# Designed miniproteins, single chains, continued (2), part 31

Each design is a single chain, and the fold is of that chain. pLDDT is the mean over its residues in the fold that is shown.

## One batch from the design tools (miniprotein)

Design m5044
Fold by ESMFold2-Fast:
Structure m5044 (fold): chain A 76 residues (1-76)
Amino acid sequence: MTPEQLVQLGLALSEALETILGATELSERIRKAAEEGNIEKLKEAMKEAEKYIKEHATPEQREKVLAKLREAVAAL
């Protein structure tokens, strides 16, 4: 995966975290790392987001997040 592709995926995940889960702080961390092009910070924030989704999201919310991520990956 190129850095540009990872940035696009990160932005999609950020939007899903905010709009589906209300996880504003985590969404902002991912968005900021993506905008800065800081791939290391972006990977760490995305890993934290994956853990957050597994621990806090309902099955319906997880399905919506996965659908958004699949759409983003398909566009790459």
Scores: mean pLDDT 82

Design m5045
Fold by ESMFold2-Fast:
Structure m5045 (fold): chain A 58 residues (1-58)
Amino acid sequence: KIDELKKQGDEVYKRSVEINRSMGNEEGVKYVEDQYKKMLQKLKEGDVEGAEKYLKEL
């Protein structure tokens, strides 16, 4: 479950960064990086609900 969320987050993060970079949206890249970092922190804490909230922002 946690591993599935991390894998999903990794995929969405990679795609969102690629899209924002292709558009020259450097602020969007930083936003996505921040949300991804917070998602990983919530997964480390076992907070699945918190991790899902940050995943939705990717």
Scores: mean pLDDT 81

Design m5046
Fold by ESMFold2-Fast:
Order: C-alpha cells, then structure tokens, then sequence
Structure m5046 (fold): chain A 73 residues (1-73)
C-alpha cells in the first residue's frame, strides 16, 4: 500500500524526555545554517558541543555569512 512509513528518524533528537523545544530548535537551526554554508562534520560537531549561548552566537555568525554570500552572488 502506498503510504508513508513511520518517520522515527525525526526523533533522533531525543525529544521524548527533557522536552526543551526552543533549545532543540536552536540546535537544529544552527546545524542547518552550517550545512547550507557547506561546513564539515567536524564543524557541525563543534557547534553541537557548544553551550546554548555559544550556539546562539554561532547562529548569528552563520546568518551573517549567508547574507554576505547572497549579497556577493
């Protein structure tokens, strides 16, 4: 039957316990920004290992970098 299989892969963020959707969203956002800019797995791991305030700063830097690339393109 043509139906969508379970998407349990989306739960690898371990949102089941210790629900902090804002922190999860921040982490996901900064990782997506890093991937958009072509950062390596090592850079992404460093970002994941950062405390929340460092991730916020990194997100700002990545947004600025994206904007610079778009302005130059």
Amino acid sequence: APEAPPVFGNFKGEVKEGKTPAESALTDTVILLAKELGYSEEEIKKIENMPDYEKAQKAVELVAELRARRAAA
Scores: mean pLDDT 68

Design m5047
Fold by ESMFold2-Fast:
Structure m5047 (fold): chain A 87 residues (1-87)
Amino acid sequence: SFEEKFAQLVALVRQIHEATRQLLATQSDEDYQRVLALLAQLQALMDSMSDEEKARFLERVESDPELVALLRETQALELQFADARNA
């Protein structure tokens, strides 16, 4: 259901955020692999969503300031990673 996908997405975003913070602190291969695995899970979940489910997700997130802040922070980290990959 949408609610199950939404809960999974929020949990994954929070896990990615914390795993990335931990990676920056430890610089360990284990923490790096954990971040990659979580990003792959997030991508698979997003790919499983319909355009309607994605629109409903955005509406729900916009009503929660903490989720908006978390997504902006996570998106900034993803953009930094993408820029490094393309360089």
Scores: mean pLDDT 76

Design m5048
Fold by ESMFold2-Fast:
Structure m5048 (fold): chain A 84 residues (1-84)
Amino acid sequence: MEEVEKEIEELIKEAQEAMEKGDLEKAAELAERAGRLLLEAGESERARDYGLVLLALAEMAKAGDVSVAKPEALEAARRLAAEG
């Protein structure tokens, strides 16, 4: 899973940068990709929960809910997964 873990980290970083720039479409696409990778390759309950949160944030952002499409939301989800 080393390459997948690196890809997920890079996708989350790019999603945060896109959210900071107000590119909600790009942020949603990147968050969705990261979430799907976590669900497909995630071996722990924590990784699956994180994947589901990323997918939910991506869906809300695509639906135009700008309140959840913030860098802080992705950072909080990532922190939850990393802290255990």
Scores: mean pLDDT 66

Design m5049
Fold by ESMFold2-Fast:
Structure m5049 (fold): chain A 75 residues (1-75)
Amino acid sequence: SEERRRLAEEIIQKANEIKSMEDKPVLLELAERAVEVAPESQRDRVTILYGWLKRAKSVEEFKRAALALAQALLE
């Protein structure tokens, strides 16, 4: 869907803009929307990746989880 595609693109853009863990809340808000609009086939994976974002303790870990979540949302 267009909503899913646009949300995935926004998550990718924001993930690439992250410079510190203080940027985490904005991307978590987008990830919460991703869980809501995820297709049934990807819902479990998107939910698991959202959990990884919430538990991420470094910028690199957080970026990796966010990009993986966006990719899952596009499938």
Scores: mean pLDDT 82

Design m5050
Fold by ESMFold2-Fast:
Structure m5050 (fold): chain A 90 residues (1-90)
Amino acid sequence: AEAKTQAEALAAAFEHAARVIREDPERGKRILDTVLKAGEVYGKQNPEIKKVYEEAKRALEELLKTLSEDEGAYEGAKRMAALFREAAAA
């Protein structure tokens, strides 16, 4: 129950970060950094969240290497949101 609630909250937060990146990339990237820190804290409390967080973080870092900074942050935030949505549905 708690893991599902945390996954849903993180999914919504990453979705919000992605939307803000499209409107204001600098502000959106700051929001993304804040959400990443929250995901790390939740991961320390719950091993299921930690697994999804580590997978999502690797995907974000790979996208940031292959795309422009703003595009990589946007696509990365969307992918992180999708991974946490899948975790919440399980």
Scores: mean pLDDT 84

Design m5051
Fold by ESMFold2-Fast:
Structure m5051 (fold): chain A 79 residues (1-79)
Amino acid sequence: AEEALKKAQEAAAKGDIKSAIEYAKKAVETLLKEGKPEEALKAIDEVINAALAAGRVDAAQALGKALKPLMEEAKKMLE
Protein backbone atom coordinates (compact mmCIF):
# COMPACT_ATOMS: atom_id res chain seq x y z
CA ALA A 1 0.00 0.00 0.00
CA GLU A 2 2.76 2.52 0.93
CA GLU A 3 4.69 1.94 -2.33
CA ALA A 4 1.50 2.34 -4.42
CA LEU A 5 0.57 5.50 -2.45
CA LYS A 6 4.04 6.99 -3.09
CA LYS A 7 3.73 6.27 -6.83
CA ALA A 8 0.23 7.79 -6.85
CA GLN A 9 1.53 10.99 -5.21
CA GLU A 10 4.45 11.25 -7.69
CA ALA A 11 2.15 10.69 -10.70
CA ALA A 12 -0.41 13.22 -9.34
CA ALA A 13 2.30 15.88 -8.90
CA LYS A 14 3.47 15.30 -12.51
CA GLY A 15 -0.09 15.51 -13.89
CA ASP A 16 -0.05 11.84 -14.97
CA ILE A 17 -3.74 11.45 -14.16
CA LYS A 18 -4.10 7.85 -15.44
CA SER A 19 -1.19 6.48 -13.37
CA ALA A 20 -2.19 8.58 -10.34
CA ILE A 21 -5.72 7.09 -10.37
CA GLU A 22 -4.41 3.54 -10.94
CA TYR A 23 -1.91 3.63 -8.07
CA ALA A 24 -4.29 5.54 -5.75
CA LYS A 25 -7.08 2.96 -6.29
CA LYS A 26 -4.62 0.13 -5.60
CA ALA A 27 -3.41 1.74 -2.35
CA VAL A 28 -6.93 2.62 -1.11
CA GLU A 29 -8.43 -0.79 -2.02
CA THR A 30 -5.58 -2.53 -0.16
CA LEU A 31 -6.17 -0.41 2.98
CA LEU A 32 -9.94 -1.08 2.86
CA LYS A 33 -9.29 -4.85 2.52
CA GLU A 34 -7.09 -4.62 5.63
CA GLY A 35 -9.94 -2.93 7.57
CA LYS A 36 -8.17 0.47 7.73
CA PRO A 37 -10.82 2.99 6.54
CA GLU A 38 -9.20 5.95 8.38
CA GLU A 39 -5.86 5.25 6.63
CA ALA A 40 -7.71 4.87 3.29
CA LEU A 41 -9.32 8.33 3.68
CA LYS A 42 -5.93 9.80 4.69
CA ALA A 43 -4.32 8.22 1.58
CA ILE A 44 -6.99 9.83 -0.65
CA ASP A 45 -6.30 13.24 0.95
CA GLU A 46 -2.52 12.79 0.53
CA VAL A 47 -2.78 12.02 -3.20
CA ILE A 48 -5.18 14.92 -3.89
CA ASN A 49 -2.99 17.29 -1.82
CA ALA A 50 0.12 16.19 -3.77
CA ALA A 51 -1.62 17.23 -7.01
CA LEU A 52 -2.77 20.56 -5.50
CA ALA A 53 0.70 21.33 -4.06
CA ALA A 54 2.14 20.87 -7.59
CA GLY A 55 -0.56 23.18 -9.08
CA ARG A 56 -2.26 20.24 -10.85
CA VAL A 57 -5.93 21.16 -10.28
CA ASP A 58 -6.91 18.91 -13.22
CA ALA A 59 -5.31 15.87 -11.55
CA ALA A 60 -6.84 16.75 -8.15
CA GLN A 61 -10.35 16.96 -9.66
CA ALA A 62 -9.94 13.70 -11.62
CA LEU A 63 -8.64 11.89 -8.50
CA GLY A 64 -11.53 13.18 -6.36
CA LYS A 65 -14.07 11.97 -8.91
CA ALA A 66 -12.39 8.57 -9.51
CA LEU A 67 -11.86 7.85 -5.78
CA LYS A 68 -15.34 8.98 -4.63
CA PRO A 69 -16.81 5.41 -4.55
CA LEU A 70 -13.89 4.19 -2.38
CA MET A 71 -14.21 7.26 -0.14
CA GLU A 72 -17.93 6.48 0.43
CA GLU A 73 -17.06 2.82 1.17
CA ALA A 74 -14.49 3.92 3.78
CA LYS A 75 -17.02 6.30 5.40
CA LYS A 76 -19.57 3.46 5.69
CA MET A 77 -16.95 1.29 7.47
CA LEU A 78 -16.59 4.07 10.09
CA GLU A 79 -20.36 4.10 10.87
Scores: mean pLDDT 83

Design m5052
Fold by ESMFold2-Fast:
Structure m5052 (fold): chain A 65 residues (1-65)
Amino acid sequence: GIERAEQLRKEGLYAFGQGDIELMRAHLSESARLYEQAGDFKRAADVRALETRLVAAGEARAAAA
């Protein structure tokens, strides 16, 4: 449900902070899927937009290293 989707969103952000882009993507994708399943399409879209933005930020950081 929505509570699990919120937990996965937070875990995805934590994974990004640790440099684990693949774990971040896995958690945020599952979070968005659970929001969609719960009928919360606005939050699902927000999480998908967040994933896109964080992937771009991770790629920019890798290119600068």
Scores: mean pLDDT 85

Design m5053
Fold by ESMFold2-Fast:
Structure m5053 (fold): chain A 76 residues (1-76)
Amino acid sequence: SKEERIQQLLDEALDRFDEEMEKAKTREELMQVLLRQTGELEDKLSADPDVSEDDINVALQQFSRQLAARIQELLA
């Protein structure tokens, strides 16, 4: 389903973020990783003709929440 494809792209983007986050040495580098992975996710979602702008916005909000949780765990 469309929902399963969106979830798969989210999971893949989170895996990429986790890998790149380990390599980031500064807050600035971490922010660059965040922006790059968010942009890549948005591009992949936009490439799916069944995915609406609202679907993209919801997915990006979910991604942002998951990134915040991962950064929180890193800093704890």
Scores: mean pLDDT 85

Design m5054
Fold by ESMFold2-Fast:
Structure m5054 (fold): chain A 74 residues (1-74)
Amino acid sequence: DLEERRAQAEEYIAKLPESKEKAKPHFEKASEEEKKRIREEIPVLVERSRSAMTPAELEAVEAYLKAVEELLEE
């Protein structure tokens, strides 16, 4: 259901840090299950909810995911 997927995406967006500097401590504090979820589940959820998200929400989530990927390479 699109509304259910949107609600899940909104909950994740509200909890995600907005910058690379904030993303690192957030990611480091996450449990192994949460780290796996961030890497695997959040990108899939965002893609499925893309049509229900505002441009600002989508940009914020994509910026966070990019920051996490950059931190994993360091």
Scores: mean pLDDT 62

Design m5055
Fold by ESMFold2-Fast:
Structure m5055 (fold): chain A 73 residues (1-73)
Amino acid sequence: SKYEELVKEAERHAEEYRATGSREALEKRFEIVRELIEVAPEHPSIAVAREVGRKLREIGDELDRELAERRAL
């Protein structure tokens, strides 16, 4: 499904960001998170909702940290 594809894409970019700290990887993750939020409500499965919630929290924490560091510059 599109949801599953977006989750895999988000994880790939998360791995790239952890390895390189790439601004581009962070921006791509932000775009995918936005799409994932839009798609998630169309798949009302408890398992899917839990997985999406976990991934969104992980991505959100990394985005918040990076944005805070950018604002400190």
Scores: mean pLDDT 66

Design m5056
Fold by ESMFold2-Fast:
Structure m5056 (fold): chain A 110 residues (1-110)
Amino acid sequence: HMEEIEELLKKRKEFVDQVTKYAREIAELRENGEEEKLDALIDEFATQAKKWLKEMKEEYFVDEKSMLAYAFALLASRYLDAKQAGNEEEAERIRKLMLDTLLPKILELE
C-alpha cells in the first residue's frame, strides 16, 4: 500500500511539473504575440493532457497549485474534444477560460 502511494505521488508531481512547464511556454508565446506558435503549442499540450488525464483523478489534487494544474489540463482536453467535434464556439470559449482565467492564476503561484 505505501509503495503504491509513493508511486502515485511521484506521477502526480511529474504531471504538475509538466503542466506548469506548458503553462510557462504558452504564456511566453502569448506575451510575444506569436499566435501561430501559440495555437500549435495549445494543440500539443491538449493532446498530451488528454493522455495524462487517463491516469489522473481530481481527488489526487488537494493543494491550490496542483488543483489549478489539473483544471488547466482538463480544460485543454475539453478544448481538443470540442475542436474535434467541430464545435468551434465551445472550443473558443474553453480557450478563453484557459488563457484569460486559469493561466494567470497558475503563473501567480510560481
Scores: mean pLDDT 84

Design m5057
Fold by ESMFold2-Fast:
Structure m5057 (fold): chain A 113 residues (1-113)
Amino acid sequence: SLVEKLEKIKEETQKKVKELIEELKKAKEEEVPEKLEEIEQVLVDAELEMAKLLKENGDEEGAKREEEHAELIRDKTEEILKNSKSKEEAVKNLEAFVEQLNKEVDEEIEKLK
């Protein structure tokens, strides 16, 4: 089902992002931009994959929301990189953002049930 495919993308993405955040916590300050870019790409790719599935199943509104989330992810990760004064601050801001994204994705999938 569509819901099962979206749940799988969500769970696989959340697991991968959690692993990458743990790598970011262990990274050197100079590696922070590269690690943030990796996390950004995983999150963006997941939103675009979900958007594609929603569009293929006739949910054009849901697809648009996921495409908008992909843009917000790009903007927010750039903001975190620009405004964070340390790796620790970048991690804290990223974790807060990812928690908010996860809640929004959960709510969007719930609306399809």
Scores: mean pLDDT 86

Design m5058
Fold by ESMFold2-Fast:
Structure m5058 (fold): chain A 69 residues (1-69)
Amino acid sequence: AEEEIKKLLIEAAELVKKGELEKASELVRQAKRIAEEAGLSQEQIDKIYEESGIDPEEFTRLGVKVATE
């Protein structure tokens, strides 16, 4: 689960760089769903973001949510 979430977040970051914001948002949504289904805590999710090198502020600024509302 953790490795799969990390892979999705890295791919989402690459899509953001390419201007594919809708696809990036969908991958972030999938990663969040997997995290929730696996019962991961917020601290574990934060660690995955840190290990993936993903900046949540960058996604927010570009109009892509790093988590579903």
Scores: mean pLDDT 69

Design m5059
Fold by ESMFold2-Fast:
Order: structure tokens, then C-alpha cells, then sequence
Structure m5059 (fold): chain A 86 residues (1-86)
């Protein structure tokens, strides 16, 4: 469990950094631990990894599909929530 919470937190921090948001890793880790207790941590990790891949494509200047632009919007909201939580 703790290992997955750490991986979720690391992915959330990377997502925020790619999107230009400053977050406190310790607060993000606390959030990841709470989410891992109430949700399936593997599914959470997969979701955040998918959002991170889209954010990295955007940051690299790659062309996004309409569906990827929608997911990028969701990724920006997730990163903003993490920044507020910090």
C-alpha cells in the first residue's frame, strides 16, 4: 500500500511540475495516502500516469487530439487542486 501511495504522490508532483504548478511533496504524499485508503491505488496510479503522459506531450510541443486536449484540461484542474492543497 505505502509503495503505491509514494508512486501516486511522485506522479502527482511530476504532473504539477510539467504543468508549471508548485506543490509541496509532503502534502501531496498525505493526499495520495488518503486516496489510496479510499480508492483502488493501482487505478489511481494508472489514471495519473495517463494524465502525466498527455501533459508531457503538451510540454514537448506535440500536437494533441481533441480527446487529449480534454484530458489536458482535467490534468490542469488536478494540478491546481494539488497546488491549493500545498
Amino acid sequence: MEQLAEEIADTMVELAEVLGKKVDRELVLETARELAETRDPQSLLERYRALLEIAKKWAAGEELSFDEEVQLSLARMEASVLEIAS
Scores: mean pLDDT 78

Design m5060
Fold by ESMFold2-Fast:
Structure m5060 (fold): chain A 73 residues (1-73)
Amino acid sequence: SERQRLVDEIKAVQDEITALLVEKTTDPSLRTSIEVGGEIFKIGLDIDLEYNLSSVDELQAILAQLRAQLAAL
């Protein structure tokens, strides 16, 4: 059904967001570099952090659109 399709798509997007966030929180080296403020490694972390935030924000927008479609059924 159309409702089941939207539910499945919502779950897939949620799982992708969760995977990205889990990957971020399970790397202790990223936390240490940010916390200590190591100049050489900070620039690489800033690039990765900006990319990860952009990806999550885009997936959140897709999730909101899918939820709106489900609510309209």
Scores: mean pLDDT 61

Design m5061
Fold by ESMFold2-Fast:
Structure m5061 (fold): chain A 76 residues (1-76)
Amino acid sequence: SLLEKVKKIREENSKREVKKEVYLKMAEAVLKEKNESLAEEARKLLENPTEENIKAFEEKLLEELVRLYEEEKKER
């Protein structure tokens, strides 16, 4: 799932400054998982890896990860 892939990427880089390359990997994971809510931001980031696009993507990604985490936990 996207949640597990993003957790792994962040965990591998948790003790390092998060570099542009890490966000690009997350954007690729979003597109590979066909997550429609993040697809536009992921595409924009891959085309133009600017600080503004990284921030916008991270904010949207965090919202989506919280939503997915809550969905996975709520009914178990």
Scores: mean pLDDT 72

Design m5062
Fold by ESMFold2-Fast:
Structure m5062 (fold): chain A 61 residues (1-61)
Amino acid sequence: SPADQAARQAQIDALGDQMLGIQNDTQARVDATTDPAERAAIVAAGDQQLGGLVQQLQQLV
């Protein structure tokens, strides 16, 4: 139904906003860090969070 499509689109949009937020946060934390090992850990944590949201997104479309 159009209502179901609108609700699904809203969930997709919300997940997209969350993913963008995680990417921006990860980049800011990387930019603030001078230690390569800390940068690698920050990137890995961000990738893990994004992976979870990607799995949620794949269930919607």
Scores: mean pLDDT 87

Design m5063
Fold by ESMFold2-Fast:
Structure m5063 (fold): chain A 66 residues (1-66)
Amino acid sequence: SAEEEEALRKGILGLALEKLAAVLAQGKQATVRVEVGRDSVRITVTTPDGTEVHEYSKEEVLELAK
């Protein structure tokens, strides 16, 4: 539904911003990449210290958005 799609987009944005804010709070620069697949969402955070990959199902994103 359109409501579920909007909730998913907000959940993805919230997760990406949370990860970015955590790195910026440490005085570091970060690049956050979001890839939305059919059934999953991948958030990649790249800093001078390395790259972290966080993978979620769309169901997990919706649950975390509550």
Scores: mean pLDDT 82

Design m5064
Fold by ESMFold2-Fast:
Structure m5064 (fold): chain A 83 residues (1-83)
Amino acid sequence: VDAVRNETDPRQAVALARQAFDEAQTSQQYKDLVKAIGAAVDRLEALKATSDAATQQEIDAAIRELAVLGASAGVRGAGLEFE
């Protein structure tokens, strides 16, 4: 999960988050992933401010995919906590 938080390549951040989501088995792992995704989104939005138009488009696509993964991880984590 720390790799997701620190990754500056938008596509690699998404790939690492998806791998962590697929490998997660506990409520705590999903909660940690939600926090890591939030940190990655904040980092990508900061990078977007200094990027060219093509890179901004790739960052926007990555942020949207990360937001969907974060929402899915939050739902699964909550489900496991209350089962």
Scores: mean pLDDT 77

Design m5065
Fold by ESMFold2-Fast:
Structure m5065 (fold): chain A 89 residues (1-89)
Amino acid sequence: MDRAVEALLEAADRLEAAAGLSAEEALAVYAELQAEIAADPELVAELEALYRLAQEQPESPDAQRFAEAAARFEAALERLRRAVAAQRA
């Protein structure tokens, strides 16, 4: 559990840092992050388990920690998307 939550927070930090780069560099960081996650089946399994827990028991402390980490990751992705779009405009 903690590993998957930490991985999401670490991914959010990397995406937030990438938003300050060029569009090409930002997209490269995002692609590298996706490849790293895809290459770790244990991490993917932990993320899927937490996602199911959040759907089945949203009030559990583990589901809440996952939801907070996921929200930060989603916010970082949206920020990166906006930064890339602004540079391409």
Scores: mean pLDDT 80

Design m5066
Fold by ESMFold2-Fast:
Structure m5066 (fold): chain A 63 residues (1-63)
Amino acid sequence: SAQEQADQILAGGKKVAAATPDPKGAETALKGGQLAAEGVRNGDEKARQAGNALGIAGAEAGR
């Protein structure tokens, strides 16, 4: 279901944030995961894509 997919995406975003050494990068990665999860839950493909991009950017910047 969309809810199960959203829950999995959010769990993944939390793990990425936890593995990101810089606190600001970790916060950005978590926000990205949250936005992507909401996009999946609401059927908003633009939000899902934007959230994924934000999550990647936060993780990369926070290395």
Scores: mean pLDDT 85

Design m5067
Fold by ESMFold2-Fast:
Formats: structure tokens, C-alpha cells, sequence
Structure m5067 (fold): chain A 103 residues (1-103)
């Protein structure tokens, strides 16, 4: 469920460094995509990641790009194929954020 996704992400990332928290969130998002999680579950995880990106001080332009992708997910049909494709794009954004924070 969406609530369980949020609770697990919060617990798994609590007390972690920014890079470690995003690596955990990335692995969690990848698992959600691979097991065919619902649009609501994936959107909940994506919203949490957006909050982490803001909290960790990523560039406003990068955050806006991530927010636009999140909006695209919310507006997408409840098609497993389309939801998975947007999920993969979200994974790429998280990977880019991790690389930015390592520099």
C-alpha cells in the first residue's frame, strides 16, 4: 500500500547521509518498478524522493525537472507499461542526484 511504502522509505532512510538515503530510495524505487507496484505506490515513493532532493539542497532547476516528471506520473493512465516507463525515468533522475551530491 502507499502508506506502507512511505513508512518503509522513512524508516530505511532515517539517519542516513544524503547519498546513502538516495541510494536506498533508488533501490526501493527499482524494486517497486520490477514488482509492478501501483501508480499510487510509485507516486508516493516519488513524492518522498522529491522531498529528499529539496532537503539535500539540489539545484532549483533540477528539482523542477524532477517535479515535472512526478506530475507526468500523476497524470499518466493506470497503464502498467506507462507507469513503469515513467518509473525508469525517475530512477535516472535519482542516479543524477546521487552523482551531483558526490561532487
Amino acid sequence: SAREVLERLRAATAGKSPVEALEIARDFLRDLIERGASKEELATAAAYVLQLLRDYGLDPEFIEKARELFEKLLQAPDSPEQVREIGRELLEVVDEAIEKLKK
Scores: mean pLDDT 85

Design m5068
Fold by ESMFold2-Fast:
Structure m5068 (fold): chain A 81 residues (1-81)
Amino acid sequence: GPREYFLLGSEYSSSGNFNETIFYLELGGELSTGENLPYGNGSMSSMSWLRTNYHNLSPEERSRLGELLSESMRRYSESLS
């Protein structure tokens, strides 16, 4: 389900696999009622922006993304309980 895809996205993000990270985050988002990621610009969804720009993120921004993904998955899991 969506939870498993968010978990996979987080794992791939931690390993630096950008393509798999974006793929599983987009899949999780499509199947979920919508966790919004903080990275977005105007007419782009956060996931679409990340797909284009993930490799240009600073190490600090990538670290923040990892923390946000972990928090989003935790909250999502709790919302199902």
Scores: mean pLDDT 55

Design m5069
Fold by ESMFold2-Fast:
Structure m5069 (fold): chain A 60 residues (1-60)
Amino acid sequence: SFEERLKKKSLGELEVIYNLLKIALDTLQALPTVSPEDIAEAQRILKEVEEILKKMKEEE
């Protein structure tokens, strides 16, 4: 699953992925043709990555 793949990444790799996803979400929100459902899904994915990153930081 997507979550299992993310959990196999290093802390540094996850921070890069998180920052890239934030930029991607900001870009999607700027596009006039993006549906609210697609924005909501992107926000859920970002929160999922954020929670994994938080847990990994707590294990250090």
Scores: mean pLDDT 76

Design m5070
Fold by ESMFold2-Fast:
Structure m5070 (fold): chain A 68 residues (1-68)
Amino acid sequence: SHAEAEAEIAAVFQEAGRQVAQETDPARQLAIVREAEARAVAIAESHGDARLAAFARAMGDWERRRIA
């Protein structure tokens, strides 16, 4: 369901944020976030839901801005 996919995407970014907090190199922090965004977008695309895809991209953008 959309709600289950949304929760999974949120969990992916929550885990990425935890990993970023344990990393001191900004380049490696960005690599972690890019990997998380790629996984989240793949989940959204598997559902064919444009709103879910937008949510995944917004979460990726939000996490990248936390590094900057």
Scores: mean pLDDT 82

Design m5071
Fold by ESMFold2-Fast:
Structure m5071 (fold): chain A 90 residues (1-90)
Amino acid sequence: MKELIEKANELERKGQEAVKAGDKETAIRYADELVELADQAEKLGHYSTAAGLYRAAAWLYRQAGPEYNEKADELEKKADELMKKYREKV
């Protein structure tokens, strides 16, 4: 998990920098990498971490343009479902 969290933090930072620079293509690439890390976290049962990463990716997709809104909505919905699973732990 340490390597995954460190990589996720780096991708989130670089993605935000790409958005500030107006580099939509770079923001999309980092969003795609965040989805890959979120999928890995989900597979490991780290639902809260995965949800956070899906939401970070969704935000980057929205910043890239309205054409990515549907993809972002799908990722946010997936994050909400994962947080529901996380909260159902006693």
Scores: mean pLDDT 83

Design m5072
Fold by ESMFold2-Fast:
Formats: sequence, structure tokens, C-alpha cells
Structure m5072 (fold): chain A 63 residues (1-63)
Amino acid sequence: MAESAARVLERTLAPKYGPEASRRIAQRAKELAERYVKEHGLPEIDAVGLAAQEAVRELEREL
């Protein structure tokens, strides 16, 4: 996953979740997107979208 995609996600979420939580979501989404590309052969753009949704759900379950 490209660093720019994680940075965009972090900036998008910062107003709602704050800088620390948005950074955690972006980092987790990057990890999940890499797995989706490597293990499932998804295009990077699709993998990023799915990973972002999953990372947000993981964080919201812990809060």
C-alpha cells in the first residue's frame, strides 16, 4: 500500500477521531491492504477501501 493513501485516510479521519486514533486507523488499514493485495490479489484501490472500513470497525469495537 502506498504511503500517500494512508496519509490521506489519516487526514480525513483526524477531525472526527483526533490525530492519534486516525493515525492508528491509517496504519492498520495499510497493514490490511497489503494483506488483501498479496493474499487475495485485489487491486490496490479496492484493498485500501476494504482495509479502511475494517480498521475503523476494529477501533470502534475497542472504544
Scores: mean pLDDT 74

Design m5073
Fold by ESMFold2-Fast:
Structure m5073 (fold): chain A 87 residues (1-87)
Amino acid sequence: SMADRAAAVAAQIRELIEEIRALLETNPSVSSQQRNEAETVIRQAEDMVREAEGLLEVDPERALFLLEMARMMVEATRVLIERALER
């Protein structure tokens, strides 16, 4: 169902957030600026997931769009953190 797909994407976003937090915790070489930027994106993504979950019954297409945007933002943030660790 559409709700099952949305739940799966939301779970992927939450997993990516945990991976970013683990990377930040285990890698002190990541700057304070990069940490603050990552935390800002995480908060924005969590807000988008919450908004999307509220829209599932009234506008499932917009809900999925928001979830995909949040997933892309979190994935981009993970890539930026991983690149900062390549030295």
Scores: mean pLDDT 86

Design m5074
Fold by ESMFold2-Fast:
Structure m5074 (fold): chain A 58 residues (1-58)
Amino acid sequence: MSDSEIVQQLMEEFKLSQEQAQNIVDAAKGLREAMGLPESLVFPLAKLFASVEVAAKQ
């Protein structure tokens, strides 16, 4: 999936703004690069971060 596709899916699934979704994708990519993880984990990490963000805001 492209970064823009992940952003769109987070906006649709978690009702996040484009800015919030982009920040989550950037964080997931940063963690993936820092840990040497495969690119395929960016989307699962982004969904995890989005879930935490939504839970924190209630």
Scores: mean pLDDT 78

Design m5075
Fold by ESMFold2-Fast:
Structure m5075 (fold): chain A 57 residues (1-57)
Amino acid sequence: SEEERLRQLLALHDEYAQRARQAAQEAGGDGDAFEEKLAGLNEELAARVDEIDAAAA
């Protein structure tokens, strides 16, 4: 259902927001290191969003 899909998406975005904050801390002010970590997280997030959307279709 759309309601279940939206709940899963919200939980997923909350998870990756937390992981992005952790990545920023680990980068220690190094913007290049943070950008690399963030790119990996964005790729993982996109794949997991696609899985949720496919399951909802």
Scores: mean pLDDT 84

Design m5076
Fold by ESMFold2-Fast:
Structure m5076 (fold): chain A 70 residues (1-70)
Amino acid sequence: VSPQQKALIDANVEALRTLEERIAELRAIPNPSEREQLLLGLYEIAVGSTRYVLERMAEKYGVEIELPPV
């Protein structure tokens, strides 16, 4: 892959890691506020979208992308 394609893949992998960390933080809150519950839902949607994008990139560029564990 080109350096530009690798940079895009790496950026999406890092975004996925950040989203999963934020989800873990929100899930650790015993009594989440309405805002915290909304953010959790939004981050879960974002994780799904980012994983889908990375899967398509792996197929399109013919590369193996190691996704962070959930």
Scores: mean pLDDT 80

Design m5077
Fold by ESMFold2-Fast:
Structure m5077 (fold): chain A 87 residues (1-87)
Amino acid sequence: SEVEEILERIREALLPPAREEGAKAGMSDEEVEEGVEKAVEALRKAVENPTEAAIEGLEEMAKAYREAGLEELAELIEELLEIIKKK
């Protein structure tokens, strides 16, 4: 439930910047939405079966979002990392 709530918030926070960048790159709205859905599904899989590589990837993703000025996305990825690292 908590994971599903965070993943939905990630989808909502990711869609606007993804659509903006997708439009600049000539992508359709459908292509952008498919990309976001794939990203959310990958995050779900990382939480369900966390590997060291997945944890490192999420840490780098949070850093990249923060450096891009996408602070809310960085914080949401960090919330997923906190869940993964809990007992």
Scores: mean pLDDT 83

Design m5078
Fold by ESMFold2-Fast:
Structure m5078 (fold): chain A 62 residues (1-62)
Amino acid sequence: SQLITALDEQLRAQNFAAAERIIQEMKAQELDLQQALNIINNYRAKGLISVEHEQRLVALLQ
């Protein structure tokens, strides 16, 4: 998915505002959010995003 690639790129760039917009677009398109959750969890496991940013992004997936 182009949106999954865009989400990965924005998280790598630490552009959380853009990442939030991509998640909202994925929800609007009724896409499977499991891959987005896996990417967010992977970035948190690597220490590339804070617990606070992870919690905010995961809350948007609901």
Scores: mean pLDDT 84

Design m5079
Fold by ESMFold2-Fast:
Structure m5079 (fold): chain A 55 residues (1-55)
Amino acid sequence: SMDELIENMLNQVSIHAPSKLEEVKTALEKHRDDELEILRISVDIGLLTTKSLRE
């Protein structure tokens, strides 16, 4: 579900990029009714967490 996706994204950001957590949370709350924007943010978070794990 979308709520599960949001929770997973926030958990990943809090672990791998905690300094970005408030920014991501604000963006998700602003666009909570826009599924395409939430999916786009999900991709950006995936790239961010992948970079954090490798570097």
Scores: mean pLDDT 72

Design m5080
Fold by ESMFold2-Fast:
Structure m5080 (fold): chain A 82 residues (1-82)
Amino acid sequence: SSTLEEAERLLKELYNLVLDDAPAEEKLRVLGRALEKLKEAFPEKSEELTRLANEAREAILAGDAEAAVRHLEEIGKLMRES
């Protein structure tokens, strides 16, 4: 679906922003947009997605790029679950 494609695009954009050490505000803005699209695509996983996004948010605020990447990878795995 277009919603899923947009969620995947936003997660990839966020991953690149984390690697490029972009400003936290920009990373958090993209994370928020990604979460909205993820919750639309996977309403049954909404609570788990929100938890993982909050963990990614905390990592971003702490400047912990490694932890942020791990949480984004967990979101990606959750999206691939059938």
Scores: mean pLDDT 86

